# Designed miniproteins, single chains, continued (5), part 29

Each design is a single chain, and the fold is of that chain. pLDDT is the mean over its residues in the fold that is shown.

## One batch from the design tools (miniprotein)

Design m16980
Fold by ESMFold2-Fast:
Structure m16980 (fold): chain A 97 residues (1-97)
Amino acid sequence: HMEEEEKRRQEILDDAVKRILELLNAGKTPEEIAEEVLRWLVREYKLTADEAFEIAGEALDRLYKEGKITPEEYIDLSAALYRIYAERKEELDSLVP
């Protein structure tokens, strides 16, 4: 049971990593990436805004640790992620029925 929940979380995290890279390669701004990723996580996986923010943050940490994004990209994306989360938390939580 616990292992199944952890496995699901890791699968969502892997998907978030992939999504962030796809949006970054598409030339999206940090704010656009943060908004699209948070909304996508909430809608597709029925996560709370808090859960989506935590997973997106972990995805950024993984991308930075693996050298797939620059230090500047990591700082800009982390700042945008927190800002969009703080500004849109109530709106994001309303996306789940």
Scores: mean pLDDT 82

Design m16981
Fold by ESMFold2-Fast:
Order: C-alpha cells, then structure tokens, then sequence
Structure m16981 (fold): chain A 85 residues (1-85)
C-alpha cells in the first residue's frame, strides 16, 4: 500500500537528515567553529529538511510530510533568533 511505503520513506529521510546534521556539527566542532557558526549549520540543515519534506509532499500528497516541513520551518525561525541573540 502506497501510504505505508510513503511513511517508511519519510521516516528514512528524517533519520538520514538527522545523521547528516550530526556529522556536520561534529566536524565543525573538531574544526573549532564558533557557536554561531554551528547554529548556522543547524539552520542550513533545517532549511534543507524543510525543502526535502515539501518536495516529498508535492510528489506523494502525504500530509505527514507537509506537517514535518512546517516543523522544520519553525525550527529555522527559532535557530535564527538564537544566532541574533
């Protein structure tokens, strides 16, 4: 059934995005990047996740993908406020 497969693909995308973000942050810490630079990496990652989830929603019509895109977009706004503080 399509919805089950789409949900499994969404879950896989979320896990892969989390792993990629974690690796980028750990590498930045090893390079001695500042807190603001690390927050910027998180912002960029959340923007990428938003775009990927939005695209997946357009392709599949899966409402869970639209909801996840909204969650990631909200995270971008919160992280940007932390950078400005």
Amino acid sequence: EKKKKDLEELQKMMAENGTKTYERIEEAKKEGKSEKQILQIEVDSERDATEQMRKFYEETGLEEARMMAEVHESAVLLLQKKIEA
Scores: mean pLDDT 84

Design m16982
Fold by ESMFold2-Fast:
Structure m16982 (fold): chain A 98 residues (1-98)
Amino acid sequence: MSLQELITAQLLLTGLLTQELIAYRRYAGKDPKLAAKEQQIADLYQQAQRALVAGDWDTAKALLRQIRALEREEYEETGDPEEKLHVEDTDYLLELLE
């Protein structure tokens, strides 16, 4: 991985984390189960970001695969096109880390 690819991965990961925190806030008063899932995804993104900064690519990829599975479940539950985009962006991030 080049330095430019690493910077791109970190920026994309930060964007995805920000979107999940916004989703958590949106659902917190409306759907506690979905809000809890958004918080879990945000926590996993923070862990993935720390692993990425530490150069632990295997841990970062494992966490991103867990995130992808949870985002897919949210898309299936909500039909929210933003969750579909999150799955696609997470797939792209995983490809950058290969």
Scores: mean pLDDT 78

Design m16983
Fold by ESMFold2-Fast:
Structure m16983 (fold): chain A 107 residues (1-107)
Amino acid sequence: SVQEKRDEAENVLEEVERLLKEGRYEEAEQLLQENLELIEFLKKELVPEDTSDMDDGELVRKYFLEGLIALSKKEYEEAVKLFEKAKELAPENERIQLLLDFAKSKV
């Protein structure tokens, strides 16, 4: 179910955040790569194709998930751009900042 996949992804993202806080960047990247299909599934289910009526919270979700996909594919420059867009809308979000810092470390 979508809810079960959301819960699974949140557990993965909590572990990614923990690894990033510990500076364990290779392990965080490996975990994201192993869960790429799950993240792509959530983007398909949670991000509508028509973005014209998206609020800021929906745009943050879109950019965050797209950034995770780019990062998992080692598309670091694209991941930086996407996480910077997410950060502009959610500047106090620690998870976005940690992922942005990691992506920037790879460029």
Scores: mean pLDDT 84

Design m16984
Fold by ESMFold2-Fast:
Structure m16984 (fold): chain A 94 residues (1-94)
Amino acid sequence: MSLEEKKEALKKIADEIKKLIEEKKSADEVWNTASKLIEEFVKKYNLSDEEVDVLLQMLLRVTRAVEEGDYEKALELVEEGLKRAEEILEKEEK
């Protein structure tokens, strides 16, 4: 599978998580939906343990921000997590 295909899938996941945050969904709803998206992404693209850890750390930080009602911080954390995940994908392909 191409690096571009993995990056497109990752952006799609980030966009879905951002949508949940923008819709003011609960931390539980964000966790349940995002964890399923990440699980399918990991399974489909056979991601490394390093990539999985980065995605899970992002999700933990995002859900904490949502739980605290800091939706602006939650969106920022999704963007930070996306950048870190993309860097790992690029490192593993190159």
Scores: mean pLDDT 82

Design m16985
Fold by ESMFold2-Fast:
Structure m16985 (fold): chain A 100 residues (1-100)
Amino acid sequence: MLLEDVEIKAGEEVELKFKITEENFSGPLPDVDEIDAVEFFLLNEKGQIVDSKIVKNVKLGDEVTVKFKAPEKSGKYSVLAAFLKKNEKTGELEIVAFNG
């Protein structure tokens, strides 16, 4: 787990708050002035993605609230994040840093 470990009950909506800081990520961060979005992933104990949320227009030091769809199984889950940047040639969001 990289951001937070959470214990979730099946069928309940999950609301989590994250502060986007250098301490929440391992390794070198990209230039945060060049990022366009952060994608948060909710993973089960097997490392499978059960929900994801993209938050746009974020900066280092921002506190973000993300709501994940409730999983079908109770248990321990992990949250990870990826920094995304828009590719100027394709217009698509691409992962520039991943801490997972």
Scores: mean pLDDT 68

Design m16986
Fold by ESMFold2-Fast:
Formats: C-alpha cells, structure tokens, sequence
Structure m16986 (fold): chain A 68 residues (1-68)
C-alpha cells in the first residue's frame, strides 16, 4: 500500500519517462493510448484512481519496452 506522497513520486517519475520515451514509440495507436493515459494521470486527484492509472500506464510502457 502506497502513501499519497509515494503515489505522487511515482506519477512524476512515470510521466517524465513517458515524455522521454514517447517519441520512440512507432505504433500510432500505442502512442495515442500512452498519451491518453498520461493525460488522465496528470489530471487525477483520487489516490485509488491514480494507482490504477499508474498500473495501466506501466503495463503499456512495459509492453513497449519488451518489444525493443
């Protein structure tokens, strides 16, 4: 179980990773999904929903990294 402070640190780190990696994503549909999830994560204020978005965005990014 993560504290709100830990969730905010993870959100910041993951969003920075998205900004760094998004230009390298070749699949337009995957890039669009990453942008959508990142936009939702930037505006989310509910800790439970933030945790769910972190998990989902992380899964998408892990799949992209595994394909390299």
Amino acid sequence: MMSDEELEKQRRGLLEFVEATLPAVKDAAVAAEIRRLAAELRSETDPERMAALLRRLGEVLDAVMAAQ
Scores: mean pLDDT 79

Design m16987
Fold by ESMFold2-Fast:
Structure m16987 (fold): chain A 58 residues (1-58)
Amino acid sequence: MADLLRERIARYEKVREFLKKQLEKLKSDPSTKPEDIKAVEKAIKNVEEMIERLRELL
């Protein structure tokens, strides 16, 4: 079971890194809408909460 949890954590960590890179690009662009930044920040928070929950099971 631990191996399956670690695999799932790794998958979410990859998604989190992708979203963080997107957030930095959006913050660097002065034409970015505040709603777009908030949407990506919410997605990052959701992924981090999933990672935290899975880590508690290890």
Scores: mean pLDDT 82

Design m16988
Fold by ESMFold2-Fast:
Order: C-alpha cells, then sequence, then structure tokens
Structure m16988 (fold): chain A 82 residues (1-82)
C-alpha cells in the first residue's frame, strides 16, 4: 500500500540520518545545522510521496529523490568537517 511505502521511507531516513550524524565533526551547533538541513530535504520528499496517488507513484517519487538525498547527506557531512 501507499502507507507501507511512506512508513518504509521514514524508517530508511531514520537509519540514514543516524549514519550521517555519526560522520559529523565540529561543534554541536554545526552538527545541529547539518541535521536540520537533511531533515528539511527529507520533509520535502516526504510531502511529494504523501501527495502520490498510489503505491507505484510513491515508489517512483522515492526512487527519483534517492540521488538528491544522498548528495544532501554528503554535503552536510563535508560542511560539518570544515
Amino acid sequence: SKEEVIEAFKKTYEEEKAIVESQLKGSEEKKKEALARIDEAFEKVLKKIEEAKNAEEAFKVAAEAQRDLGQTYLDAIKEAEE
């Protein structure tokens, strides 16, 4: 179902966010800023998935967003290293 796609996407993000957090260096403030940035990117994708008409469309939205989310994770990690 579409709801199962949404729940799977949320769970995957929680796991990926934990990995990103473990890679962050710098101050607690910079780490919070990096995590807020990836949370914002996730929320934008989640909204698009929730607006999908069915599970197939939800999967397509999620698949298309995967590369951009991955890049956002890398950018957040690199910014925190500076």
Scores: mean pLDDT 84

Design m16989
Fold by ESMFold2-Fast:
Parts: sequence; structure tokens; C-alpha cells
Structure m16989 (fold): chain A 113 residues (1-113)
Amino acid sequence: EAVMTGLSLPALSEAEREAALRETVEIAREGRQVVLIVADPAQMAEAEAIAREIREREGLPAVAVTVEEMTAVTLGDPEAIARLKERIREAGRAAGAEDVAERAIAALDEAAA
């Protein structure tokens, strides 16, 4: 069962962004998933604004992460995974969806083992 869904901002044109964001939020809402907004460092302010809007409007844990941070998580870096887990937990509290956040954290713990 998928516990997270991701959107890569560098992979999207401006015209594709709105539709891709809408689809990502719909998938996350239906699946009760954490949303990861992946961005280049130059896009992080925009990614953080998007994540905040998702938390406030949709009540879903949403986190902005850099491409480098997500690469480290994918490669099993324990420190990167620990940082992402903490950020997901904070996002869960901010969204009022701590149960959704804890499901994703449990999946990251399984992947790190």
C-alpha cells in the first residue's frame, strides 16, 4: 500500500504544474498519503509554499524536499531518512493528520531496515 506520493517540480513545465499538483493531491487524498514536493534549491521557497497550502487546504501532510535530499533517502542514507521522518511528523501535526504521517514514517523505517 502506497503511503507517499511525490511531485518533482524540475520535471514539469509551468503549464504542466497546476494539473500535476491537482492530480498528486487527489491521489494523496484518496490514498491517505503524505505529499512530497521535490525541488531544486532555487525552487524550495515555492515548494514550501505549495506544501503549506496543501497542509492548510487539504489537511494532508506535505513536505518540500530537495532533489539531493530525496536521492539520499532513496539510497538509504540513515541521516537523510531521519530528517525526512521528522519533517513528515511536523507536517502531520500542522495538517491535523498525524495518523497519515505515522503510516509513512513506519514505511520509511521498514525501508531503512
Scores: mean pLDDT 83

Design m16990
Fold by ESMFold2-Fast:
Structure m16990 (fold): chain A 85 residues (1-85)
Amino acid sequence: ASTGSGKIDLENSLIIFGANNDANKVEVISNGKKTIYTNPTLVLKGPFSLSMTSAVDPADIPKIVALEIGDTVRLENGKLIVEKA
């Protein structure tokens, strides 16, 4: 679901990323701080179990972006931007 241009409200949405592309970076904005994750894996929000592809090394788990209710995701220049609630 989306409201307005380029925004996705994450209450009931799933985000799936491709790999090996700078445009596939995820920017997480929380309390005015921006953290950039490159080639993160699929993450489900809420109390859901974290889903990973077999291509993701278990040592890379810390780069996984957890999406929560109230977060906003938008797509700009092929890159996902997550604004934390």
Scores: mean pLDDT 51

Design m16991
Fold by ESMFold2-Fast:
Structure m16991 (fold): chain A 99 residues (1-99)
Amino acid sequence: SEYFEKFKALFSRFMAEVGRLVRDSPLAEEVRQLLIEAARKIMDAKSVEEAYKIFKEFVEKLRELASKLPDPALREQVLAVIDKAQKEFDKLYEEYKKK
């Protein structure tokens, strides 16, 4: 599926950006484990709908972790990246639903 390939590409870019931002934070390992779990679930997904559901669940968990970051500037930056990714995924999913 063209949309599933676009979904995976967006997710890979999102994971890489979040991982880079939190690399030197106290939550780096918790985020790394969450990224590994999310990647595994996305790879096992059988549909775009399932992948989008997994993405939304992952974003909720990631927002909770980001809220615990002690540096307010890093916290704001991570939340901004999450918001941007969610908008991109929501747009891709809406385009998929119109087909």
Scores: mean pLDDT 84

Design m16992
Fold by ESMFold2-Fast:
Structure m16992 (fold): chain A 96 residues (1-96)
Amino acid sequence: MSKSERLEELARRFEERGERIVELAEAGRLEEAARLASELSEEVNETLLELELPREDRKEILELMGKFATAAVAGDAEEARRYGRELVEKLRELAA
């Protein structure tokens, strides 16, 4: 699988799992949202390391992931969706 294909796969996976995290946050299930956000953050970080992305790009994606997770555990579904969208856009930009 190419680097581009793996980044696009990560973007799709983040959209699916990120939406699940936001749904849990909207339902007030903040502990479950936090756990899934932590698991997703680990997967994102591992994938970025495997793909040997430039430090600048990896830092930007991890900052967006942190903002997404913080908004989700605070129960701010709208803010979480905004940061999640920015993260997906950045992953797709790097895939192109």
Scores: mean pLDDT 85

Design m16993
Fold by ESMFold2-Fast:
Structure m16993 (fold): chain A 78 residues (1-78)
Amino acid sequence: KKYEEYKKFIEELVEKIRAYLKKHNRDTLDEIERLLSQLFDILKEIAKKNNDETFLKAVDEMEKKFRERLEQERARQA
């Protein structure tokens, strides 16, 4: 199992995207959120296809945290 590698990869990706979002105006936030939602959906499907419930939970948790941060960013820019 490569769960720790997957989790680390997703964490790094999310942090890079958070850094990017903090530097850009709100006009791009909706598009970035939509694209990232699609990415998380793809990752969840990969987890399901490999019957990796642990990875699926990790992806869902990262998506949840990312959405929380995105909402905080939107509120700050509103």
Scores: mean pLDDT 69

Design m16994
Fold by ESMFold2-Fast:
Structure m16994 (fold): chain A 60 residues (1-60)
Amino acid sequence: GKKKFQELIQEYAKKVNNAKVAELTDEEIKDAVEVLKERIENQPETEITKLAKKLIDAAE
């Protein structure tokens, strides 16, 4: 759910951009999921793409 997504997005942002993410709205989560789907389809399997897949799964 949303809480798990917020925990995972903090880890993702730290690994990718060394940045902290504020709490996301439901609409921002939907937008983030679409971006993550695009990243997974265009990248080989890495630690980052595995984390992105977990984020997409958590957004359900």
Scores: mean pLDDT 74

Design m16995
Fold by ESMFold2-Fast:
Structure m16995 (fold): chain A 64 residues (1-64)
Amino acid sequence: SSLQKRIEQLRAELETVKKQKEDFEKLVKENPNLNPSVVAATKAVLDAAIDFLEERIARLEKEL
């Protein structure tokens, strides 16, 4: 169904964003001179994206 395909696409996007967060956390560990405010803002954006995708997936799964 189109709904199932949308859920699969959102799950793939979620895994991509989670990987981006992991890669960013590694970058922060390797570069202690990064501006703390920029680091915090970037983490907040990534966390918000993950939360949004998880909520969207959960909402769509309830329609199955």
Scores: mean pLDDT 89

Design m16996
Fold by ESMFold2-Fast:
Structure m16996 (fold): chain A 88 residues (1-88)
Amino acid sequence: MAEKRIAELEKKVAELQEKAKTDPSYLPELARAYMELAYAYTLSGEYDKAIEAFRKAIELAEKANDPELVKQARAGLKTIEYIKKKIG
């Protein structure tokens, strides 16, 4: 169920966020975890939470100096914003 997946991803994000506070090498993995969480929120119809998770992924990818990950997170954000606009 989507709720179980979201809970597991929220736990993964929390654990990676703690690790990233002391070790910046976790920033790309944390950014990817936020992207996974954003997609899970999208599947659950939680578009505002999905948008916020993608924004966080972009911020973290930029801090990690990972331009490909920034591009992927921005593409995800643009897709969800388009979906939300179409649905109303």
Scores: mean pLDDT 84

Design m16997
Fold by ESMFold2-Fast:
Structure m16997 (fold): chain A 98 residues (1-98)
Amino acid sequence: SMAALEEEIKKAREELERLIKNGEIKEEDIKVAEMRLEMQVLLARLLVEGAPVEEMRERMKKKLEELEKKAETEKEKKEIEELKKSLERLIEHLEKAE
């Protein structure tokens, strides 16, 4: 399952690069799209590895803090806030499933 996940991650990254090269993503939206993909990749890896919910929260929160430090535009900062809200909703659902 991990090998299959890494292949899907590779395809997702190649697809994002293709969309960027073809001008299908506006320059101002590239960093936002990359941030979304990085968070999705980390979450997928943690889920496949069976990481405890609390470890998932800590690892995802740390990644969001690193991305927030690199955020330069209001659009990028708003995306970080939305990703933080999405993470808290996901963690709540996972905790209820335990």
Scores: mean pLDDT 82

Design m16998
Fold by ESMFold2-Fast:
Structure m16998 (fold): chain A 61 residues (1-61)
Amino acid sequence: MSAAEEAALQQAKEEFENTEDNKEILSKLLQQLNVAQEMYPENEELATVSQKLQQKLLELS
């Protein structure tokens, strides 16, 4: 991975793990993660974090 890609992945993981169960914050994080996935479509870990975040949002709905 590039340094920028690794930084984006680590930021997404840390924000997901440390974010409270707040629907607005999680929705904003999902938007940021979608942008990262558009930039790094081959990164399977970003896709996994996105799936977990979407699942958590569904549970909070």
Scores: mean pLDDT 76

Design m16999
Fold by ESMFold2-Fast:
Structure m16999 (fold): chain A 102 residues (1-102)
Amino acid sequence: SDLEIRSEALERLVRGGDLEEIGRELKERLPIYSHIPEELVLHYVLLSYALELVPMPSDPRARALVELVRNNEELFRRLILLRDPEEIRRFIEELVERVRAL
């Protein structure tokens, strides 16, 4: 299902997968992301989880990343307001490192 594909993508991200490679694969597998640049796809995935538009991921580390963003007002605000692809990439990398430190 689309939910399983998104959950697997976020799991790959928290395990050190490449953001652009994961985004490219998501564009190919899910039509909803076909028009979004590959460097921004995971930003849209995180927005869908953080805004509670989709159920929580099944992977514990992926769930921890979503919960980190939802429970931290500063991180949530940054996720919503960031527009620049390079700033978004660095922010997602920061979130992954914070989850790894848990």
Scores: mean pLDDT 86

Design m17000
Fold by ESMFold2-Fast:
Structure m17000 (fold): chain A 80 residues (1-80)
Amino acid sequence: MFEEAEKLIEELKETAKLGYEGNKEAAEKVERFLALNTVGAIELGEPISEKSRAYLETLPEEEIEELRALNRELLEAYEK
């Protein structure tokens, strides 16, 4: 359902706006969401940007594993 995706994107836009206004927690949430999406794209064999790949390479292995686990939990929630 595309409307659900649009709703999530609008929520992320509001969160990003708070991050731009200096809210560190909001900025971190947006950054973590983008990292989660990048990990998901890699697991699906989808192309990712050089910037996204470089960003993942800066993260410690433990954090990348957490993002993989979170991505799988999100997918499992959709299959309920």
Scores: mean pLDDT 66

Design m17001
Fold by ESMFold2-Fast:
Structure m17001 (fold): chain A 97 residues (1-97)
Amino acid sequence: NAMAEIDEAIAEGNRARKLGYELAAQESDPLLARQTRAVASVVAFLLAGRKMDPAEAADGAERILLKIEENSFTPEERQALREAADRVRKALEEAAK
């Protein structure tokens, strides 16, 4: 049933978003917390839109955000985004066990 597959993809996306937002809530660095929320939101969107591995979705989110913000992110914001993407990827891999 195609609708059941869509519902499961949305549920998986929502689980990834919740996990990423919980990581951001525990982060003392406001910039890293902001970038963690951004990564989590894009990961959730990617997982809801198509069947993919959560780690692949985290890598995709990093690439998309770096490309969209190519001319607006500072070097510090780019580095924080890469660190946030790595943290979200590792958390999603751990949760998938």
Scores: mean pLDDT 81

Design m17002
Fold by ESMFold2-Fast:
Parts: sequence; structure tokens; C-alpha cells
Structure m17002 (fold): chain A 77 residues (1-77)
Amino acid sequence: SAIEGLRAVALATRRALEAGRTEGVPPALLEAVRTAPDEDALVARVAEIAVAEARANPEDVTPEEIAAVEAAARALA
């Protein structure tokens, strides 16, 4: 599911920061990991970032993928 995918991205980014591997990670995603008080807040912030990226780069995503990420962001809010 889109929520499961967003959670996987959130947890992978958190693991990268814990390992000191921040090279190539988007600044917004790093800030989300650093400032989120818990996992659910982190996943919600990652979902908002994913919606913004999909809207900024519509040629790189399908309409179905945009709709799925937007639905996930709404469910997490």
C-alpha cells in the first residue's frame, strides 16, 4: 500500500541518519526525521513531502500514484 511504502521510506531514512549516511538524502526528508517526535508523525511528514514532490514532477509519476500518495497523506493527517 502507499502508506506501507511511505513508512518504509521513513524508516530507511531514519536508519541512514542513525548510521551517519546522509549523503544524497533530500533536506526536507532529513528535517522530517530530525524533528518528528514519533514514527507516526515522521510517516505523516514523509507523506506530505511525497505529495509535494509528485505535484512538482508530474511527468515522473502516474495519476494513480499521485492519487494513492494523496489518499495516504489524508489518512495520516
Scores: mean pLDDT 78

Design m17003
Fold by ESMFold2-Fast:
Structure m17003 (fold): chain A 69 residues (1-69)
Amino acid sequence: MLMEEANKKALEILRSSPPSREATLRAVGEALRLIGDALQEELELMKNGDFSKLGEKAIEFYEKLLKRK
């Protein structure tokens, strides 16, 4: 899963959680797990020879998130 897809799924989990402390903490944990899994998949793709393109795409994605403030 690409980072963009992982972040969208993480947001869906957070939005679908009930408005309680326990449910929110559980949703945050699950969202962080999805992001971690996506990072591992990107690392595997980089190992297979598309290193520069995947790194560039990840940087661009995070730059867009930071500018969206």
Scores: mean pLDDT 67

Design m17004
Fold by ESMFold2-Fast:
Structure m17004 (fold): chain A 72 residues (1-72)
Amino acid sequence: SELEKEAERKYLLILLYEAVLNSEEFVMERLKKNNPEVYAKNKEKYEKNMKLIRERIEELRKEYDRLRKELE
């Protein structure tokens, strides 16, 4: 089914973006600890980027849930 393939693709994209988000959060945590001055100068940019990734994950989750509901 085309809908099943689309749902699987959305799920894989969620996993990918979650992995990216976790990686970025880990890097930011390290910067905050090891280079607080660099972190402080760029925290707004980091927070904005993280917010965009989280928003993309939320959109993909809603799309995935919708597709799963259609497959019901």
Scores: mean pLDDT 85

Design m17005
Fold by ESMFold2-Fast:
Structure m17005 (fold): chain A 87 residues (1-87)
Amino acid sequence: LPDDKPQSMVDAVYELLVNQKILEELKSGKKLSKDDIEKIRKSMDTPELREKAVQLAPQSPISLGSVLGKLNDLKKEIYSLAPEFKP
């Protein structure tokens, strides 16, 4: 109810963690394919990381815009390093 973290907030934090890992791999000089990105996503789809996303997600829904802003900035940096992944 009102004190529960919205699923969209938890999903946004989870996506932030996954995209951060993708960016770290790209910054390390690795060339990633779409299949490599999918493998990273699958390797990070663990109960432990999902629990961590719940713990890190802000309780306030007002914070969702801030989390999404950080996610968009992170995606922009990924696309600058790997333009082939841009939709």
Scores: mean pLDDT 73

Design m17006
Fold by ESMFold2-Fast:
Structure m17006 (fold): chain A 94 residues (1-94)
Amino acid sequence: MKKELLKKVIEIYKKLIENGPDYELDEEEKKIVEEVEKELLEIYEENKEKFLEEKKSMEEVLKEILKKLGASEEEAEEFIKLLKEAEKISRDSM
């Protein structure tokens, strides 16, 4: 179920934050992240005209998409916070 994939991605992001630059995603973790990103993109494309019409920020768009996946407001905010921290760590590894 989509909620289980979201929880797994949150745990992966927590691991990235806890272990810092020494943590590398394994193949299973990369697949989970890719699957969640694909689902987020599909929901974005389905609602693209609405998001463009409302001139929402990317953060607001992501919160709305996460809520459509069944996340609460608090879960969506936690995901976005963890995603930003994980992206920072990943960028430093490029």
Scores: mean pLDDT 71

Design m17007
Fold by ESMFold2-Fast:
Structure m17007 (fold): chain A 55 residues (1-55)
Amino acid sequence: PSISLSLSSDNVKLLSFLFNIPDSTTITEEDLSIIAKDLNVSFSTVLDQLKKFAS
């Protein structure tokens, strides 16, 4: 979809920035919760979007 569940340029940059932290091999529930809140979506939606984005 072109609305809502799509990642904006800012959100893509934020995700990349967060996952490029010094300990980027560890993805925490807290990190995903922050992303979900920032994107105004559910935690499970963020997981699905990140999996789709990363793959």
Scores: mean pLDDT 55

Design m17008
Fold by ESMFold2-Fast:
Structure m17008 (fold): chain A 80 residues (1-80)
Amino acid sequence: MEELQREALGAIAEGDVDRFKELLDELRDDPEALLQMLEAALNLGRYDLAPYLAEKVRDLELSPELRARLEAAVERAKQP
């Protein structure tokens, strides 16, 4: 799991959107991993990918803690 997250972060940093989407499919059932990718994309200035990641996370069942993190990330994405 952590290896896939690191590869996805590398793809985000390099702007390889196709590779990033392939890696997201491997993480599709892990809301924490997807939320971590969303937060990392924002930290790397890739707010163009943030809506796509937020949509994927919204499709999953979230704990109150993960939902709060998603809301914070979405708010950050509105102020790039």
Scores: mean pLDDT 72

Design m17009
Fold by ESMFold2-Fast:
Structure m17009 (fold): chain A 86 residues (1-86)
Amino acid sequence: HMLSEEEILKNSLILALAVGIVTARNAGHEKLAEAFEKLLDEVNKITDPEKIRRALEKVQEAMRLFDAGKWDEALKLLEETIEELK
């Protein structure tokens, strides 16, 4: 009935990425939305809880940078995260 900690982390990351796609696209930041979409594709291939946790932390930081108007820094962080997951 209850999700495992691993499932909760992965679902939290997927939700954060989905929110990132919608918020970036609505704000007119298409490259940032594309980076979130690419990261979501990579996350679907990952089963390592430590990689999932690290990706979640970086996605949360990218969302914080986006909210602060630091769009180039947010994009760079997402691109670096995608490369680390390969």
Scores: mean pLDDT 83

Design m17010
Fold by ESMFold2-Fast:
Structure m17010 (fold): chain A 62 residues (1-62)
Amino acid sequence: SVVDQARKLYDEAVAGTAEQAEEKAKEIRDLAWKAPNGLERTIADEYYKSARAVADEKKAAE
């Protein structure tokens, strides 16, 4: 499902570098736009926001 894919990409963002986290966030955003229903889209969008926060934290060296 889109949700399962978004979760895996989020896990990769957490495990990777700041650059990788930013790239994974973009991939999650694209998945959210392709979601088959509103629930999966909402969940994928939340993973996107979380992955962006992870990328920002890594860039700030926090």
Scores: mean pLDDT 82

Design m17011
Fold by ESMFold2-Fast:
Order: structure tokens, then C-alpha cells, then sequence
Structure m17011 (fold): chain A 76 residues (1-76)
């Protein structure tokens, strides 16, 4: 059985928001879809990482909110 560790780091401005995270895995790679929705609008990020990789993506919302997402996948 494989074990995966997921680390998420997010930098957000103030205010109420909703956050949706969808994770799909085939045991060799993962696909992570991140959706942020706040008063300023929506930001979408899609990351794909293989076992043993760390992938970082960054996106900016309409108001200038920066989302930085890092995903680390370990097979232990």
C-alpha cells in the first residue's frame, strides 16, 4: 500500500472565502484542482505531481490576492 503526504501553503488577503480542493490519484501521479472563491472573484489552479515530486503553482485573483500552492508527494 502506498502512502501519500500532501502539504498545502496558501497566502491570502483578508475576508471571507470558500475553498474547494479536488484530488485525483492513480497511484503513480496525483492531479489537484484548487478553486478559491471570495468577494474578489475566483482563482483556479491545477497541479499534477508524480511520486517523489514537489510542484508549486501561483495565481493572482482580480483584487491581487496571491495563491501559492505547493504539493509534495512521497511514496513510503
Amino acid sequence: TRTYTFDFNMYLHEGPFSFTLTVESDGLKITIKVEYSGKEGTVHLTLTAKTGESVTKEATSAEGTVLKVTVTVEDV
Scores: mean pLDDT 65

Design m17012
Fold by ESMFold2-Fast:
Structure m17012 (fold): chain A 68 residues (1-68)
Amino acid sequence: LPEWMRMPEELVEKMQKVFGTTDPEELQLKLSETVQALADAGYSAEEIQQMLREGRIDTLVEKAKQAL
């Protein structure tokens, strides 16, 4: 996994709860779909990457829920 996708265990647990899965392959798919939904909603790749680098998972998830 790229370094920016390496999450502390607590953040992984949060993502598992949000996406409803513990399968790493399914988590990667749902994360990819979330990123795509944000891009389709008008967020730039740089903005999405910045939110991930800052560990603002809650902000990312909230914006994705509005897009999905």
Scores: mean pLDDT 69

Design m17013
Fold by ESMFold2-Fast:
Structure m17013 (fold): chain A 80 residues (1-80)
Amino acid sequence: KEQEELEKKYEEKKKEIRDFIVHSDSLPPREAARRYIKMVAEMYYELGNEKLADSTLRYLAKLAGFSDEEIEEIREEAKK
């Protein structure tokens, strides 16, 4: 079942994001936000939902004050 594999990938990515958040207190806020946004987008791309990944990335990056140029850069990195 593809659904069971997607659930496992989601749990693995949640752990990576949680571990990043726990250890990110020494990073500047803008840099921490950029890395967090990239990790969330990567998770959705790996789960096979490119539309949700693109929408989430643009929404969060605009909310965090990133430019259109920076958003596209993060998108390219997140797609691998």
Scores: mean pLDDT 75

Design m17014
Fold by ESMFold2-Fast:
Structure m17014 (fold): chain A 74 residues (1-74)
Amino acid sequence: APVRELPEDVRKALLKAGKEVQDIEDKLRAGEITPEQYREELAKLAEKYGLDPQKGAEMTPAELLRAIYEKLLE
């Protein structure tokens, strides 16, 4: 179920991924990276978690975290 408590290893991995996504978002908001670089960083994060980097670059932060979550449950 969507509200089910996650296994500890999956929870830790998802929290780490969430922090990495938040760090990328914070850099964009601070003007430290361009929108193009932001998409490249999301693509790299997607690849790191075994996802398609092109699809990752087109995702919102929430969609990317959901895709990482689904991948971690494989």
Scores: mean pLDDT 78

